Designed miniproteins, single chains, continued (2). Designs and how they scored, part 76

Each design is a single chain, and the fold is of that chain. pLDDT is the mean over its residues in the fold that is shown.

## One batch from the design tools (miniprotein)

Design m6626
Fold by ESMFold2-Fast:
Formats: C-alpha cells, sequence, structure tokens
Structure m6626 (fold): chain A 70 residues (1-70)
C-alpha cells in the first residue's frame, strides 16, 4: 500500500519525466474522472447534478487562472 507521501513523490517524479503529449493524456483522464464523479452524485443523492457540475467548473476555472498567473 502506498502512503500519501509516497503517492506525492511518485507524482513529482512523473511530472519531471512527462512531456506535453503525456499532459494531454492526463487532462483526458481528469475529464473522465469528473464525469464519473458527476454520475455518482446523481445516483447517490438524486439531487440536481447540474448544480454540482457548475460548482466544479467554477473551481476548475479558478485553478486554471491561478496556474496561468504562475
Amino acid sequence: MLSEEEREKIGEEARKRLTPLHWEAFDEAVRELKLAVDLVFEKKTGENIDEYEAELDRERARVAEIEAQL
């Protein structure tokens, strides 16, 4: 089993070796994960999934703005 420290270290090493092509693959995986999370919320609560999706999109936009400023 991997500790959270080990997971972070692996992530850092992966980022050091990743090329722009690898980042495209990771971005796609993140989009698929977001869709899976949205489906789980809809099935779990029966609440309005669009509201949760809008909130996630706002948070993602904020993160992208911060990354662009770095």
Scores: mean pLDDT 60

Design m6627
Fold by ESMFold2-Fast:
Structure m6627 (fold): chain A 99 residues (1-99)
Amino acid sequence: AAEEYRRMGEALQRALDAARQGDADAVQRAVEELKRALSGFIRSLGAPHLVPQAIQDLTPPGQRTVDLARQGDTEGALAAARELAKRAEESLRRALEAS
């Protein structure tokens, strides 16, 4: 649980940093790493049934962050990355409450 939580936070920070730099490829890699880390964390809590919902919640803001970074809209990409962070935190809270 603690290690999976740390890995999720690290992936999220990489997504925010990549969005700030306008590196769309780095954003895409960070978003996929975040999805893997969050999925692993949710499974470690014994709540694998919440994984599909978590992935669905992260996919739209994750894709939006990639698209805006690719367009050179740094402010838009950062705003989308913050929404991605919010969705990740909501999914994590839901998994913790279900455990």
Scores: mean pLDDT 84

Design m6628
Fold by ESMFold2-Fast:
Structure m6628 (fold): chain A 105 residues (1-105)
Amino acid sequence: KNAAITYNNLGVLYQNLGNHDEAESSYRKALEIYNQLGDKEGAARVLNNLGVLYQNLGNLSKAELAYRKVLEHFPNTESAATAANNLGVLYRNLGQLDEALKVYE
């Protein structure tokens, strides 16, 4: 768990510094460890962070996929509510109001 927390925190730090490749690599390492541990909340949090990273990079398809993975595979996590909100904002910004409304159902 300590290693996964450290990699997630490094991902956030690299993202804030604009080191996007290092941020993605760090998040992917955190996700691998959380999945091996069966830590659903940790995995969901990392997937949300990857979604935000991809959204900030303008890769909206990867952002959508990351948020949808949280909702599909980790629906009972605190992070699922965050993913639903982020996905709703993403669809609204894309002019996909019908998809944004569907996320809140």
Scores: mean pLDDT 82

Design m6629
Fold by ESMFold2-Fast:
Parts: C-alpha cells; structure tokens; sequence
Structure m6629 (fold): chain A 94 residues (1-94)
C-alpha cells in the first residue's frame, strides 16, 4: 500500500516523525494491517517513547503473531532495560 511504502521509506531514512504520519494513514485505511502497527511501534521506539512502542507492537501481535512482531517487542523491552521480558519475547520469535 502507498502509505505503508512511504512510511517504510521515511523509517529507513531515520525520519521517524514522517514515518509515524504515513503509518497512521495506513492504519486509518486498513486497521488490520499488522505491519503498519508494527512499524508505528518501531518508530516510537526509535524516538525513545517505549510505552507507545510497546502498545503498538502488542496490537500488531494481536492481529498477526509473526516472528518479526515478537522480535520487535523483545527489542523494545531490552532498550527499556527489562532484560528478562526482552529475552522471553525474543525466544517467542524463534
């Protein structure tokens, strides 16, 4: 989807504010697009907003429990300093 692709482009450029904007547009068109929820979580995580990151990543997992979505959640818990929970979710990604 065009909005998802633009969000991915800005995420790859490190422009997290723009990536968030386009992923929000993507979920407005398709609220079941787990990848958009996942990338919203990653973008907030890159901005250091771990609580928002965890909320969006959990939503992506509820829609589609992929290895990538579990890996993303584990990574955010690691960055927040919750090593035990981070390890648990990283194991679920395998």
Amino acid sequence: MQHYQLGQQYLDQGNYQQSIQYYQLSIQQDPNNSRSWFNLGLSYGRLGNYDMSINYLRRSIQLDPTSQNWLGLGGVYYRRGDLQRGQHYLQLSR
Scores: mean pLDDT 83

Design m6630
Fold by ESMFold2-Fast:
Structure m6630 (fold): chain A 92 residues (1-92)
Amino acid sequence: DPAAEEARRRAERERLIRLGREIREVLEESMDVLTELSKVLSEEEYQKLANDFKSLVNEQVEKLKNGTPLEEILEEEREYLEKLKELLEKYK
């Protein structure tokens, strides 16, 4: 059924757009938390954390190229953000 196939393709496009937006929002929040951490961490501790973030983003780009679902990427980004927030709370 061409109409049912078109509806499924539309739903999939909408799902991917939504997930991409959510991933962007989590990454933006992670960058904000990293900026706050840069004010309280030593230069060495911050550089290690910044390098870990860069490595995570690079790994996720490779996973996306290999067909990893956006939901998995979003979950990994959320877990990293939660760890950053927990670290920041220790310095409040």
Scores: mean pLDDT 85

Design m6631
Fold by ESMFold2-Fast:
Structure m6631 (fold): chain A 100 residues (1-100)
Amino acid sequence: MIPPLSPELAERLRDLLVNGSLADLEKAIKEVETQLKKAREAGADPQTIADLEAFLQALRDLLEWKRRSYELAYQRLGIPLPDRPLTDEEEKALREALKK
């Protein structure tokens, strides 16, 4: 069972949920993966490692959920989802289409 996120990490996750693009989430995942690797190599305390692991998992779950939501939106429009990261313009167009 994944331990609960610290209040600071939970707030970052909420911001990414509300305001983050798919590119923002992918960037955050890469940054946290790098931080986790460095923390493990530096012998950081177990709590710091556990918080980073929990946050990384939450970011991955959020990215998958947003991708699935966009796939459903594309299916509704009759267009296949691209096999590449969406551009900011493509994400904006999807958000506008979902409002109708």
Scores: mean pLDDT 71

Design m6632
Fold by ESMFold2-Fast:
Structure m6632 (fold): chain A 64 residues (1-64)
Amino acid sequence: SDVENRVAEHELAEAREEFLAAGVPEEEVDRVIAEALKLAHQGRFKEAKELLNRFARSHGLPDL
């Protein structure tokens, strides 16, 4: 739905800023955000969050 898509896009924008603030390279961040956004647009919000959490852990960051 439009509401869930807007919320997901906002959450992904916040995750992107968190990763960049933590010093993760922009190319890596943009890649994972693009994949998470693709999953979210397919309604696969849990998989999008799991992808972001795995990415965060791989860079020594806490789960989102």
Scores: mean pLDDT 81

Design m6633
Fold by ESMFold2-Fast:
Structure m6633 (fold): chain A 89 residues (1-89)
Amino acid sequence: MLSQEMYDALVSDDELLGLLGALPEEEWERALEDISVLSKEQALRYLRSRVAAPDYSRIPRVRAFLESLLDPSMKVPPPVEELKEAVLK
């Protein structure tokens, strides 16, 4: 749902992460949907219009949230059937 290009831009830019983190968690999904179709410049403008200041203390939480949306294998455990190696210790 979140594009790889947008994810890379977000995790590389502390201001974008801080601005997103300043939003309530309920708004993170909608904000990401909105900015996923925007350029980095448009995303910054959108987020700056939504929050008074970035919240850098929430960057680790925002990164974890973004990773959960981008990497489906991190969001859901892989089924045991896909692990074809029968080496148990």
Scores: mean pLDDT 67

Design m6634
Fold by ESMFold2-Fast:
Structure m6634 (fold): chain A 73 residues (1-73)
Amino acid sequence: SMEEKLKELRKKIRDLVVQTVADVLIDIGNELDRAIKEGLSKEEFDKRMKEVNEKNLAKIKQTDAEIEKLLAE
């Protein structure tokens, strides 16, 4: 039924969003811990955070594309 399809779609989208948010926060936390441990300069820290932010933005865009694909089915 349409109702069962919508319930399954809602679950899949929720699971994707939750996993993406968790992955982003873990990546940020791990990079901050690494920066502290390595005693990075502000300049090197800013560079690494830019790379982490670009990687996380790409991950968010990938999740958005997966959601759009699910909604189109």
Scores: mean pLDDT 85

Design m6635
Fold by ESMFold2-Fast:
Formats: sequence, C-alpha cells, structure tokens
Structure m6635 (fold): chain A 88 residues (1-88)
Amino acid sequence: SEVFKELKKMIEQGKTLSPEEAAEVMRKLGEELVKKGYLTQEEVDSMVTQIRGVKGPIPPQAILDSLRGALLQNGLSYEEAEKLLEEV
C-alpha cells in the first residue's frame, strides 16, 4: 500500500503526524482492513476517535501498533498482522 509505504518512510525519517493527519491515515488503512473482513467499521471508527483526542504530535509507529493490536485481538498472529498491513 502507498499509505503504508509513506508511514514507514515517516518512521525512518523520524517524522510525526498531527492528530488529524494520523486519524486520516488510520481511517484509510483501517477501511481497507474492513473491506478485507479483518476489522469492523466500529473498531476503526473507535481508533480514529481516540487518535483525534490526542494532544500533541503522534509518531507514525503508534498508528501501526494500534492497527496490529486490533488484528491480534481478532485472532491474527503477529506475522500475519504485519504482512497484512504491508499489503493494504
């Protein structure tokens, strides 16, 4: 995914996102995971709302960690979750 590649690039460059930018990235990646049947729209909307409530800059890694955490809770292994995030 282009969104995943951009996030990885931001991590490598030590860049951070505003809460609104992070919420948009979370929504885009999360909606692809919903389309593939791995997450619910309610789970994605909850994560987006939580990110919007953060005061100050958000590291891109926090977005990936949140999405991976949700995938693990839904029964995926760490390796399966990482591979899936690279593909969306």
Scores: mean pLDDT 84

Design m6636
Fold by ESMFold2-Fast:
Structure m6636 (fold): chain A 97 residues (1-97)
Amino acid sequence: SAMEARVAAAVAQGEANRDKILESLRKRYEEAQEKAETYEQLVKENPSDKEAKVNYYRAKAEKFALEAALHSDDPERARELTQKAMEYLKKAEELEK
């Protein structure tokens, strides 16, 4: 039926769009991981650098949030990763006070 054809077309477009979103999320995850590693090294080299610690915690939060989005098919894992992201955001906010 025409309705079945429209539903099939919408599903196929949704899958193609999902693949593009996942590719974009993976790129952002890799960038967030590299930023987190860079700022972690800076914190280890100068533990008194408040700005480096804030940037490190923000990068960690972004990494975990993106990882949660990549694991959206596993609600329990996504929830755990989202909680970790929130914890790192809180640490960054506490340092910015």
Scores: mean pLDDT 82

Design m6637
Fold by ESMFold2-Fast:
Structure m6637 (fold): chain A 107 residues (1-107)
Amino acid sequence: SVRELAERAVEGFRELAETLPNGAKILVAGPPEVIAAAAPEILEIAKEHGLEVLFVAGSNPNIIYSTAALYIRNVGVAGVVGIGRAVEEVRRALEETGAEIPLVEVR
C-alpha cells in the first residue's frame, strides 16, 4: 500500500541520514503519492541531520532515470532512496554515471 511504502521510505531515508555528513544531499525518487505521504517525516529527519533532499516524484521511468542521472552528475548526491518501480531507474542512473553512492531500495 501507499502507507506501507511511505513508512519504508522514511526508514530508508533515516538509515542514510545517520551515515552521511552535515550538508549532504539525498535523492528520493518514486511515485508522487508515496513521496507526498513520506515527505513530512523525511523533511523533519533532513532538518535534524542538516541534510538537503532532492525529490524526484513521478511515474515515467525515462523522466526518473534522466532526472536522477542529472542530479548525480551535477549536484553532488551522496545517497539515493528509490521507491517501488523507481528503484530500477535510479539503479540504472547510478550504473551509467559510475557513482559509488549508497542506494536504499524500498519495495
Scores: mean pLDDT 89

Design m6638
Fold by ESMFold2-Fast:
Structure m6638 (fold): chain A 67 residues (1-67)
Amino acid sequence: SMIDKILEAIEKGDGKKALELTRKNSKPEQLELSVEMTEEMVRGEKEGLSAAVIAGRGLRLVADSIE
């Protein structure tokens, strides 16, 4: 799924790619929220949160914004 590709980019430490994928694949009306949520996941990684915690937080928020 697209969410899996975004998570893979975050796991690789590629926050720019994660945001790019989010912007490209979000519905226009959900774009702002999807970007904010992906940014939260990228921030969590930078803060030293485990990948599982980051994925759990971001996936829940992203799933609400990406079909």
Scores: mean pLDDT 68

Design m6639
Fold by ESMFold2-Fast:
Structure m6639 (fold): chain A 86 residues (1-86)
Amino acid sequence: SEAEAAREGARLAARGAAEGNASKAAGGVIRAMGSALSAALQGRGEEAARAAREGAREGAREGGTEDSRRAGRLAAEAAENAARGL
């Protein structure tokens, strides 16, 4: 589902940042945004934005770094903005 994809995208962004993998972190952000936008087009943007926030928190816990928390937050914020754009 779009909500699950948004959650995994935000989690991936946080983990990528913890690993120092900029491509993985960027890919996570893009996935979270795209999934949230897709969900918003189906009237489920708020659900996807909430899932992205949960994924960001989980990824930040797993990464355990400042960069991980920052990247997760960025991905969740980007997903929320994408969902709200409608």
Scores: mean pLDDT 85

Design m6640
Fold by ESMFold2-Fast:
Structure m6640 (fold): chain A 66 residues (1-66)
Amino acid sequence: GPAAEYGRKAAEAGAAGDAAAASEYGQLMHDLGTGPQSVSGEAAARAGAAGEAAAAYTMGHDAHLN
């Protein structure tokens, strides 16, 4: 679904070192619901905003896998 797609895009952005894009895609996952993917998306958005690209990547990737 769309949340899983945004999780994949967040993971790809994080792998590229683009914390801003990872944060944006994480926020889009959060906006789509309140399930496990939404929780991971919110965490990725916060990590990206804090400049933690590696954490944003990990959280986005985990959201995609779930």
Scores: mean pLDDT 64

Design m6641
Fold by ESMFold2-Fast:
Structure m6641 (fold): chain A 88 residues (1-88)
Amino acid sequence: SVLEELEALIEKAREKALEMLAKGEPKEEAIKEVLRELGVELGLPEEELEKMSNEELYLELLRLVAERLGKPEAEIERLLAEAREVLA
């Protein structure tokens, strides 16, 4: 299912972040690389990903994941608003 595929993708991204941190990469760089990889896997163009901040990438990935999980537009907008509040 889409949910199972997304859960596997998230787990893979988590493992990659831990490996990067273990190699001594800065936390912010590790997060950016993981979010970029998730964006590519979810179909975002590489060129767009390069221009986004970590916060912008996180919000866009949250939107794409929620859309793939079949969340209605109103619920997606609520989730994004809550995420923006936490990130601010």
Scores: mean pLDDT 75

Design m6642
Fold by ESMFold2-Fast:
Structure m6642 (fold): chain A 93 residues (1-93)
Amino acid sequence: SSFPVPQEVREKFAELRKEAEKKGWSLEEMAELARERGEKLIALTFYDGYLAQHHNPIERLELTIEKARELGVPEEAIRELERQLALLRERAA
């Protein structure tokens, strides 16, 4: 269910999420800030978190893949998300 994010980025995501909660910022607002700062993978993790709050797991991954393409995330990361989506679809069948 997690996409391929380096441990350093995952730790930075956790820190930024806690800071956002303290400041009253939404995950979507933090995603936009990370995007503006060129932190594409961090932006994607915040967008994914926001999408997870509003969508079922399959729809969430479909939208996260679309957002990853918009952000210009590396193709290898997108392929791993597609692999996870295929597994979720297989389990739902």
Scores: mean pLDDT 78

Design m6643
Fold by ESMFold2-Fast:
Structure m6643 (fold): chain A 61 residues (1-61)
Amino acid sequence: GPAREALVAQLARQGGLSRDEARRAVDLGQAGDHDRAIALLTAGGLSREQAEGAVELAAAL
């Protein structure tokens, strides 16, 4: 939905992630795979704090 796509766009802008990589990270966060979501986001250039916040937002979608 719109909230999911807004989060994907935000994550792609904040890091070196493509939109497809950002969608993958959001999907992992929604599935409860927090460690893999954080690892993907931090590999893309987000800080650990940014990655943890993104996972919490994804879980709420």
Scores: mean pLDDT 84

Design m6644
Fold by ESMFold2-Fast:
Structure m6644 (fold): chain A 61 residues (1-61)
Amino acid sequence: MKPLERPEELSKEEFAEIVEKARERMLEQIAASKDKVLSPEKLEEIWNSSFEEALAEYKAK
């Protein structure tokens, strides 16, 4: 997986909150697949999608 970098527009606290929300979404996607072991490529896809959704939701508030 590519390391996460904090966007310039976000504080460390805001970034940490978004990352936590993204992690929750990622775990939901993993649970829905019923597979506990996923390829690194699939995990990266799920993480990127989850992070994008969490960031968009945060910005919409």
Scores: mean pLDDT 70

Design m6645
Fold by ESMFold2-Fast:
Order: sequence, then C-alpha cells, then structure tokens
Structure m6645 (fold): chain A 62 residues (1-62)
Amino acid sequence: MSSLEQTKALMTLERELKERGYSDEVIREALHYAMQLLIAGESPEEAIAKAIAYADKLEKER
C-alpha cells in the first residue's frame, strides 16, 4: 500500500472519530492501531472499521 493511501485512511479515521465525539487520547490510540493493521496488510476499509470498534471499546472502559 502506498504511503498516500495510508495517510488518507488515517485522515478519514481521525475525522470519523472526531465527528463521533471521541476523546483525543482514544483517537490517538485508534490511529496507532489502524497504522499497525495497515502495516500488517489489512485494507484501509478493514483497518478503519476495526479501529473504530477499538475506539468504541476504549471509550467504554473509562
């Protein structure tokens, strides 16, 4: 995957999480998780979906 495609996926994820009202700490953790998924070869769509689910879990643990 190109670095531009990875950047676009992460920007999309950050915007989505901000729109949902998640905290900056949760957004940061979700972005880190999404980056690891992208490096592992997951698609941008799958990485974003999994990172949103992870962010939701982090918010519930507070």
Scores: mean pLDDT 80

Design m6646
Fold by ESMFold2-Fast:
Structure m6646 (fold): chain A 91 residues (1-91)
Amino acid sequence: SDEEQAYEALDNLLLNELEKLTREQILALADALYKGGLLTEEELEKIRNAKSIEEAVELIIEALAKHLGISVEELKKRMEGVAGKIDYTAK
């Protein structure tokens, strides 16, 4: 489902890896998160209009933290801890 794909993308997010993504990859990630219900249409539009990859990353982290009801710092910690725990067999 779109929700499962969004959580899969979230589980594979690392702060340092987000900074290495291309604009196209960041936008694809944001679209997947939006379809999974983790971003609003307004938040997706703000990410698409970000002036830099760094701005887009911060907008994604802030929106996800707000949507999940956790702090930005807690989300960053989770993103560090979930790398490689994603079910690589899931399709």
Scores: mean pLDDT 72

Design m6647
Fold by ESMFold2-Fast:
Structure m6647 (fold): chain A 60 residues (1-60)
Amino acid sequence: SVEELAKRYLEDPEAFEKELVRAYIDKDVEKAEKYLEAMLRAGDLSEEEYRANLERIRAL
């Protein structure tokens, strides 16, 4: 769930970011989108940043 991903981000941001980068490399749009949503829920990403990153991901 997104809530579980948000908790993972808060516990280990470095490992989480590595997984997000891997999703970008693999062009796993669904996974990358969920990871971005988790960052938004954790309060580390603004709504504007979230929308900008979604547009970029959906263009992969």
Scores: mean pLDDT 81

Design m6648
Fold by ESMFold2-Fast:
Structure m6648 (fold): chain A 66 residues (1-66)
Amino acid sequence: NAEKAAEGARKAVERGGDAMQASTEFSLASTGKEALHAGLGASIAANMGYDPEGAAEFARQGAEQA
């Protein structure tokens, strides 16, 4: 579910961008493949200083492709 993956990404960025934490949250939100892509995207976005909504949009797009 791309929408849940996007929400997970937003929350991961809000918590300071931890790749492991993002992957765990997305595993609960989406399929394993979608969750992994979303988690990695959120972690990268957080490390680059993106806002939570921007990270969520990247995660949504990644999840929809898987």
Scores: mean pLDDT 60

Design m6649
Fold by ESMFold2-Fast:
Structure m6649 (fold): chain A 86 residues (1-86)
Amino acid sequence: MEEARKIAEGLRKALEEAYQKSPELFKKVREAVYEIAKKNPATKELAEKMLKGDLETAIRYVEGIAFVDPELAKEALEKAKEILDS
C-alpha cells in the first residue's frame, strides 16, 4: 500500500511536469502510460479515460492505475521519467 501511494505521487508529478513543459510532452507521457497500462484489462479502461479530459482528470486516473496494479504503474512511471529526461 505504501509503494502504491509513492508510485501514484510519482505519476502525478510526471504528468504535472510534462504539462508545464509542453503539450507535446504531455501527450507523449500520457500515450506511454496508456501503452503500459493497457496490458492489464483492469487498468486499460482507466488508461483510456486518462487520455481524455484535463490534467486533473488524467492525474485521477493514473492514481487509480497505481492502486489497481502498482507493479505495472511503476513501469509506466519509469517510462514517463525517461521521456521527461530526454
Scores: mean pLDDT 83

Design m6650
Fold by ESMFold2-Fast:
Order: C-alpha cells, then sequence, then structure tokens
Structure m6650 (fold): chain A 68 residues (1-68)
C-alpha cells in the first residue's frame, strides 16, 4: 500500500464516520513511513476529501498535517 493510498483510505474512513479505522491507518502510516511520506499521504487524502466535497474530512486531515 502506497502513502497516497493510505491517505485516501484515511479520508474515506473519516467520510464514513469510522474514526477507529482512520486512527488505525494513521498509526500504520506513522509506524511504517518517513515524516515526508506521511505528509505526502495526508496531502493526497486532503485532495481526495476536497474533490468529494467532504468538509469534515478536509478539517480532520488539515489538523493531522499541522501536527506533523
Amino acid sequence: MTPEELGRMIALAVRLGDYQTAESYIKYLRDNFSKEEQLEALRAGLEYAKSTGDDAAVRYLEGLIKEL
């Protein structure tokens, strides 16, 4: 699974209200990828959330990016 795929899966989990699954993907991302790759993943998820008009997922992912 690529960083970009993980970012999109995080956005999808948030869109579905499944924050437990989103947290699991975030943990996998943090444990297996560099800080730069984590940022790439979260940006990919953010673009996906923006493209689908999911304001909740956009806010969630922007928060995660700020924490990096």
Scores: mean pLDDT 86

Design m6651
Fold by ESMFold2-Fast:
Formats: C-alpha cells, sequence, structure tokens
Structure m6651 (fold): chain A 68 residues (1-68)
C-alpha cells in the first residue's frame, strides 16, 4: 500500500540521518538513492503518488543535510 511505502521511506530517512550523524555521508546518499529507486520502480504507485514520495525524500534529505 502507499502507507507501507511511506513507512519504508521514513525508515530509510531515519537510517540516512544516523549515517550522516556518524559521518558516513556516502552511506547517507546511498540510503536516500536506494529509497528513491524503490519508489520509482514500484508498479503499484501512480505517477502522482511517486511525485509525492519523491518530494518527501527531497524534504527529508534537505533536513538531514541541514542537521549535520
Amino acid sequence: SLDDVRAAVDAALAEARRAAEAGDLDGMIQLVNDAARTVAADPRLSAEEKAALMRELEAGFRAITAAV
């Protein structure tokens, strides 16, 4: 479901934040990119749902980079 994918995005952003706080910027970038590819490749999601989740990933990435 969309809620399951959103929960996975939120979990990936939480892991990315932990990686950034540990100084692992490559790991942070990898986690965000992996989440973005998972969203883009999910055939159950509409283009509108994918766009919304991509905006959430972008906002989360911006918040993480502002916090380190």
Scores: mean pLDDT 84

Design m6652
Fold by ESMFold2-Fast:
Structure m6652 (fold): chain A 111 residues (1-111)
Amino acid sequence: NEVREEAEEAREEAREAEEYARRGDGRKAAEEAVEAAEEAGEAARLAAEGKGDKEEAREAARAAGEAARAGALAARVAETREDAARATGGAIAAIGAAFEAAHAAGEPLEP
């Protein structure tokens, strides 16, 4: 299933971003965080289009949450304004993906 595949890729990239952030590699952390956010966004979009069931949409929402956290961590260790902007942008995009996927799962959007 495409939703599950994109969600799994997003989670793997989010874990890599957190690992690079812990090592102090802000550039690699930002790169992986952006990739995690892009895959999470794709999973959320596919779920919103009905390409998966509600359980897969919940997995997409969880992956997007992990991508958002990874982006925030990458932004903290960024050594350049460009890396900080990329990581922050990724985190914001991932938050949006999490809400989209949660809506596709039939879960209430929390205030």
Scores: mean pLDDT 85

Design m6653
Fold by ESMFold2-Fast:
Structure m6653 (fold): chain A 81 residues (1-81)
Amino acid sequence: MQLLTREELEEALKRIEDVLKNRPDLSPEAKKQMEAVKKVIEDGLKENLSPEEVLERIRKVQKEFGIDIEKETKAFVDELV
């Protein structure tokens, strides 16, 4: 079981920013959720949280807005790991 490193989380953060810029077709709610996920990763890196804690916080955000962002983030994370 390969867990994300801090460096991989930073790369995920950059990728999320790229998705926000390159996917204008996202709904306003999806964009807001993506921004919330971005903030969760930033805060997690600052607090030195484990990747599991960061992913749990992302999951909580996706429950408020929907599942699409979780699937997008997971696909990206699976590629990185």
Scores: mean pLDDT 66

Design m6654
Fold by ESMFold2-Fast:
Structure m6654 (fold): chain A 100 residues (1-100)
Amino acid sequence: MKEVKELVERAKELAAKAFALAAPDLSSEELRKYSEELLNLFLEIDEAVENKDIKKVIEKLDKIIELLRKMLAKASPEKKPEIQELIKEIEKIREEIEKL
């Protein structure tokens, strides 16, 4: 699980960067909703790592990716490529964990 923990921490870092890029383009209500959803997903994925539940780790990563894609759709055009690259890196981490 040390490798999974390191990969999950990297995915959380990338997700936080994507969130920060998209955040200025969201309404105050959407920002609150998506920040609460992301925080809850971070807590749930950390719990899945501690419980050594790889299937649940993958499930929570899929939900993080889905949330970031919703934020990407609302982001300003100039920020979309950078957010898209961050999401792709999280998808690569998901594939690495699935292979373990």
Scores: mean pLDDT 88

Design m6655
Fold by ESMFold2-Fast:
Structure m6655 (fold): chain A 86 residues (1-86)
Amino acid sequence: SVDQEIEQVVEEMTKLVGKVMLISMMTDDPRVQEIKKRVEELVQQAIDLLAQSKTADEATRQQILEQLREIKREVERILEEVKEML
């Protein structure tokens, strides 16, 4: 159950990151470089959390799921910022 929710959040996050990166390629706005850096840092945090989840107990995996959801929400905020640059 928790593992399936982690997989779903990661899939949704991957799609959002893809959209941010695609829009970043379509605009010459100088803010794009800072946005790419922010997204790369969030992706690295998600990768680190996923690595931790593989050896974690159920309670810790639930905490990791909540942290991944927070990272996803931040990527969603960044997506709205880049849409304003189109």
Scores: mean pLDDT 87

Design m6656
Fold by ESMFold2-Fast:
Order: sequence, then C-alpha cells, then structure tokens
Structure m6656 (fold): chain A 66 residues (1-66)
Amino acid sequence: EEELKRIYESTKKDIEKILKNPKGLTPEQAKEVAEALRLIIVGVEVAIRNSFDPELGKEIEEKLEK
C-alpha cells in the first residue's frame, strides 16, 4: 500500500497542477481536461478506497474537487 499511496499522491499533485495551471490551454479547454482528469481520479480513489481506509479516500477526493 505504500507504493500505491506514493503513486496516488504524486499523480494527484501533477493533476492538480494541470487543473490549476493549464499551460497552453484556453480556459474552456482546461475545463474539459479537468473534467476528464476528475473521472480518472475518482476511479483511482475508488480503487484506493477498496484497498485501504475508505474515509481517507473520501477526504482526498474532497480536496481534489476544490
């Protein structure tokens, strides 16, 4: 689970950077990318939730939604 957590945290940070600072994208394109990335994050969080603490997964999702 340590590996999974590290990968998730790293991916989360990278995705959040893209959502907050979309280089080379218009605001509308950034919205489209953000929606696609949210779906991916939700899928990963569901997998994490099933593998370890479900409440932790929910907290992370709430942070990413902001």
Scores: mean pLDDT 64

Design m6657
Fold by ESMFold2-Fast:
Structure m6657 (fold): chain A 58 residues (1-58)
Amino acid sequence: TREEALKLLLRGIPGFMSRGLELLKDLPVSELEKILEELRAQGRDQAADLLQQMIDEL
């Protein structure tokens, strides 16, 4: 789920971050962009940068 994926991504541990990104891949791009904006607004730049890279590769 979105919540589980975000929890893993926000741990800041490479293995958990990778798992979080894998779970997010199945979401629509519009939803991913909303999550990206939320992460940037919260100052979670590392997680936001990883999500941005994934979106750019889709």
Scores: mean pLDDT 76

Design m6658
Fold by ESMFold2-Fast:
Structure m6658 (fold): chain A 70 residues (1-70)
Amino acid sequence: SAEAELEALARRVLEEIDRLVEETGNREAGEEARERLERAVAFARQRGLSVEAARRVLEDVLAEAKALME
């Protein structure tokens, strides 16, 4: 289902954010990134986004997380 795929994708992004926090020690940026991820998932559900569209939104969250932890 699209919901199961969204959950799996969100979990993967969360794992990558946690990995960045471990590597950088930037816990504040990690917390901000997790909040952005939660909002992005809520947005995807609210809008009924396709898996492809949701993937793009969540990939943007990960890119922003990397930028915050520089």
Scores: mean pLDDT 85

Design m6659
Fold by ESMFold2-Fast:
Structure m6659 (fold): chain A 59 residues (1-59)
Amino acid sequence: NAEVNKLVSDYVIAQGGSDIATRLILEQGVLNKELLAEMKKQGYLNDAQYNQAVAYVEA
């Protein structure tokens, strides 16, 4: 969804990534609990955002 996509985009850009890398992660289903846990550890996701993103990945 759009909110999760924005969070992933913000994280990838902050790590020196690009719009193309963000789209590849989202389109190819590489988004997973391990990536989300790392984003939470780095402070890009709070508890509520992490729970929402995990629900999106599990759907």
Scores: mean pLDDT 61

Design m6660
Fold by ESMFold2-Fast:
Structure m6660 (fold): chain A 59 residues (1-59)
Amino acid sequence: LSAEAQAAADAIRAALEAAVRAAVGGDTKMMQEYAERGREAGRRAEELGVSAAADAALA
């Protein structure tokens, strides 16, 4: 992956991990905020022509 694509993937992972921690803590609003950030980072990664799922499926 390019540096930008790798950074986007790392941001998605970090957002998902933060959302899980918030969910475990019972903070639904924080979970939703992190989930939304993850979706936005995912859209940006797709705009960069990067699909981690497609890359994994084709590997």
Scores: mean pLDDT 67

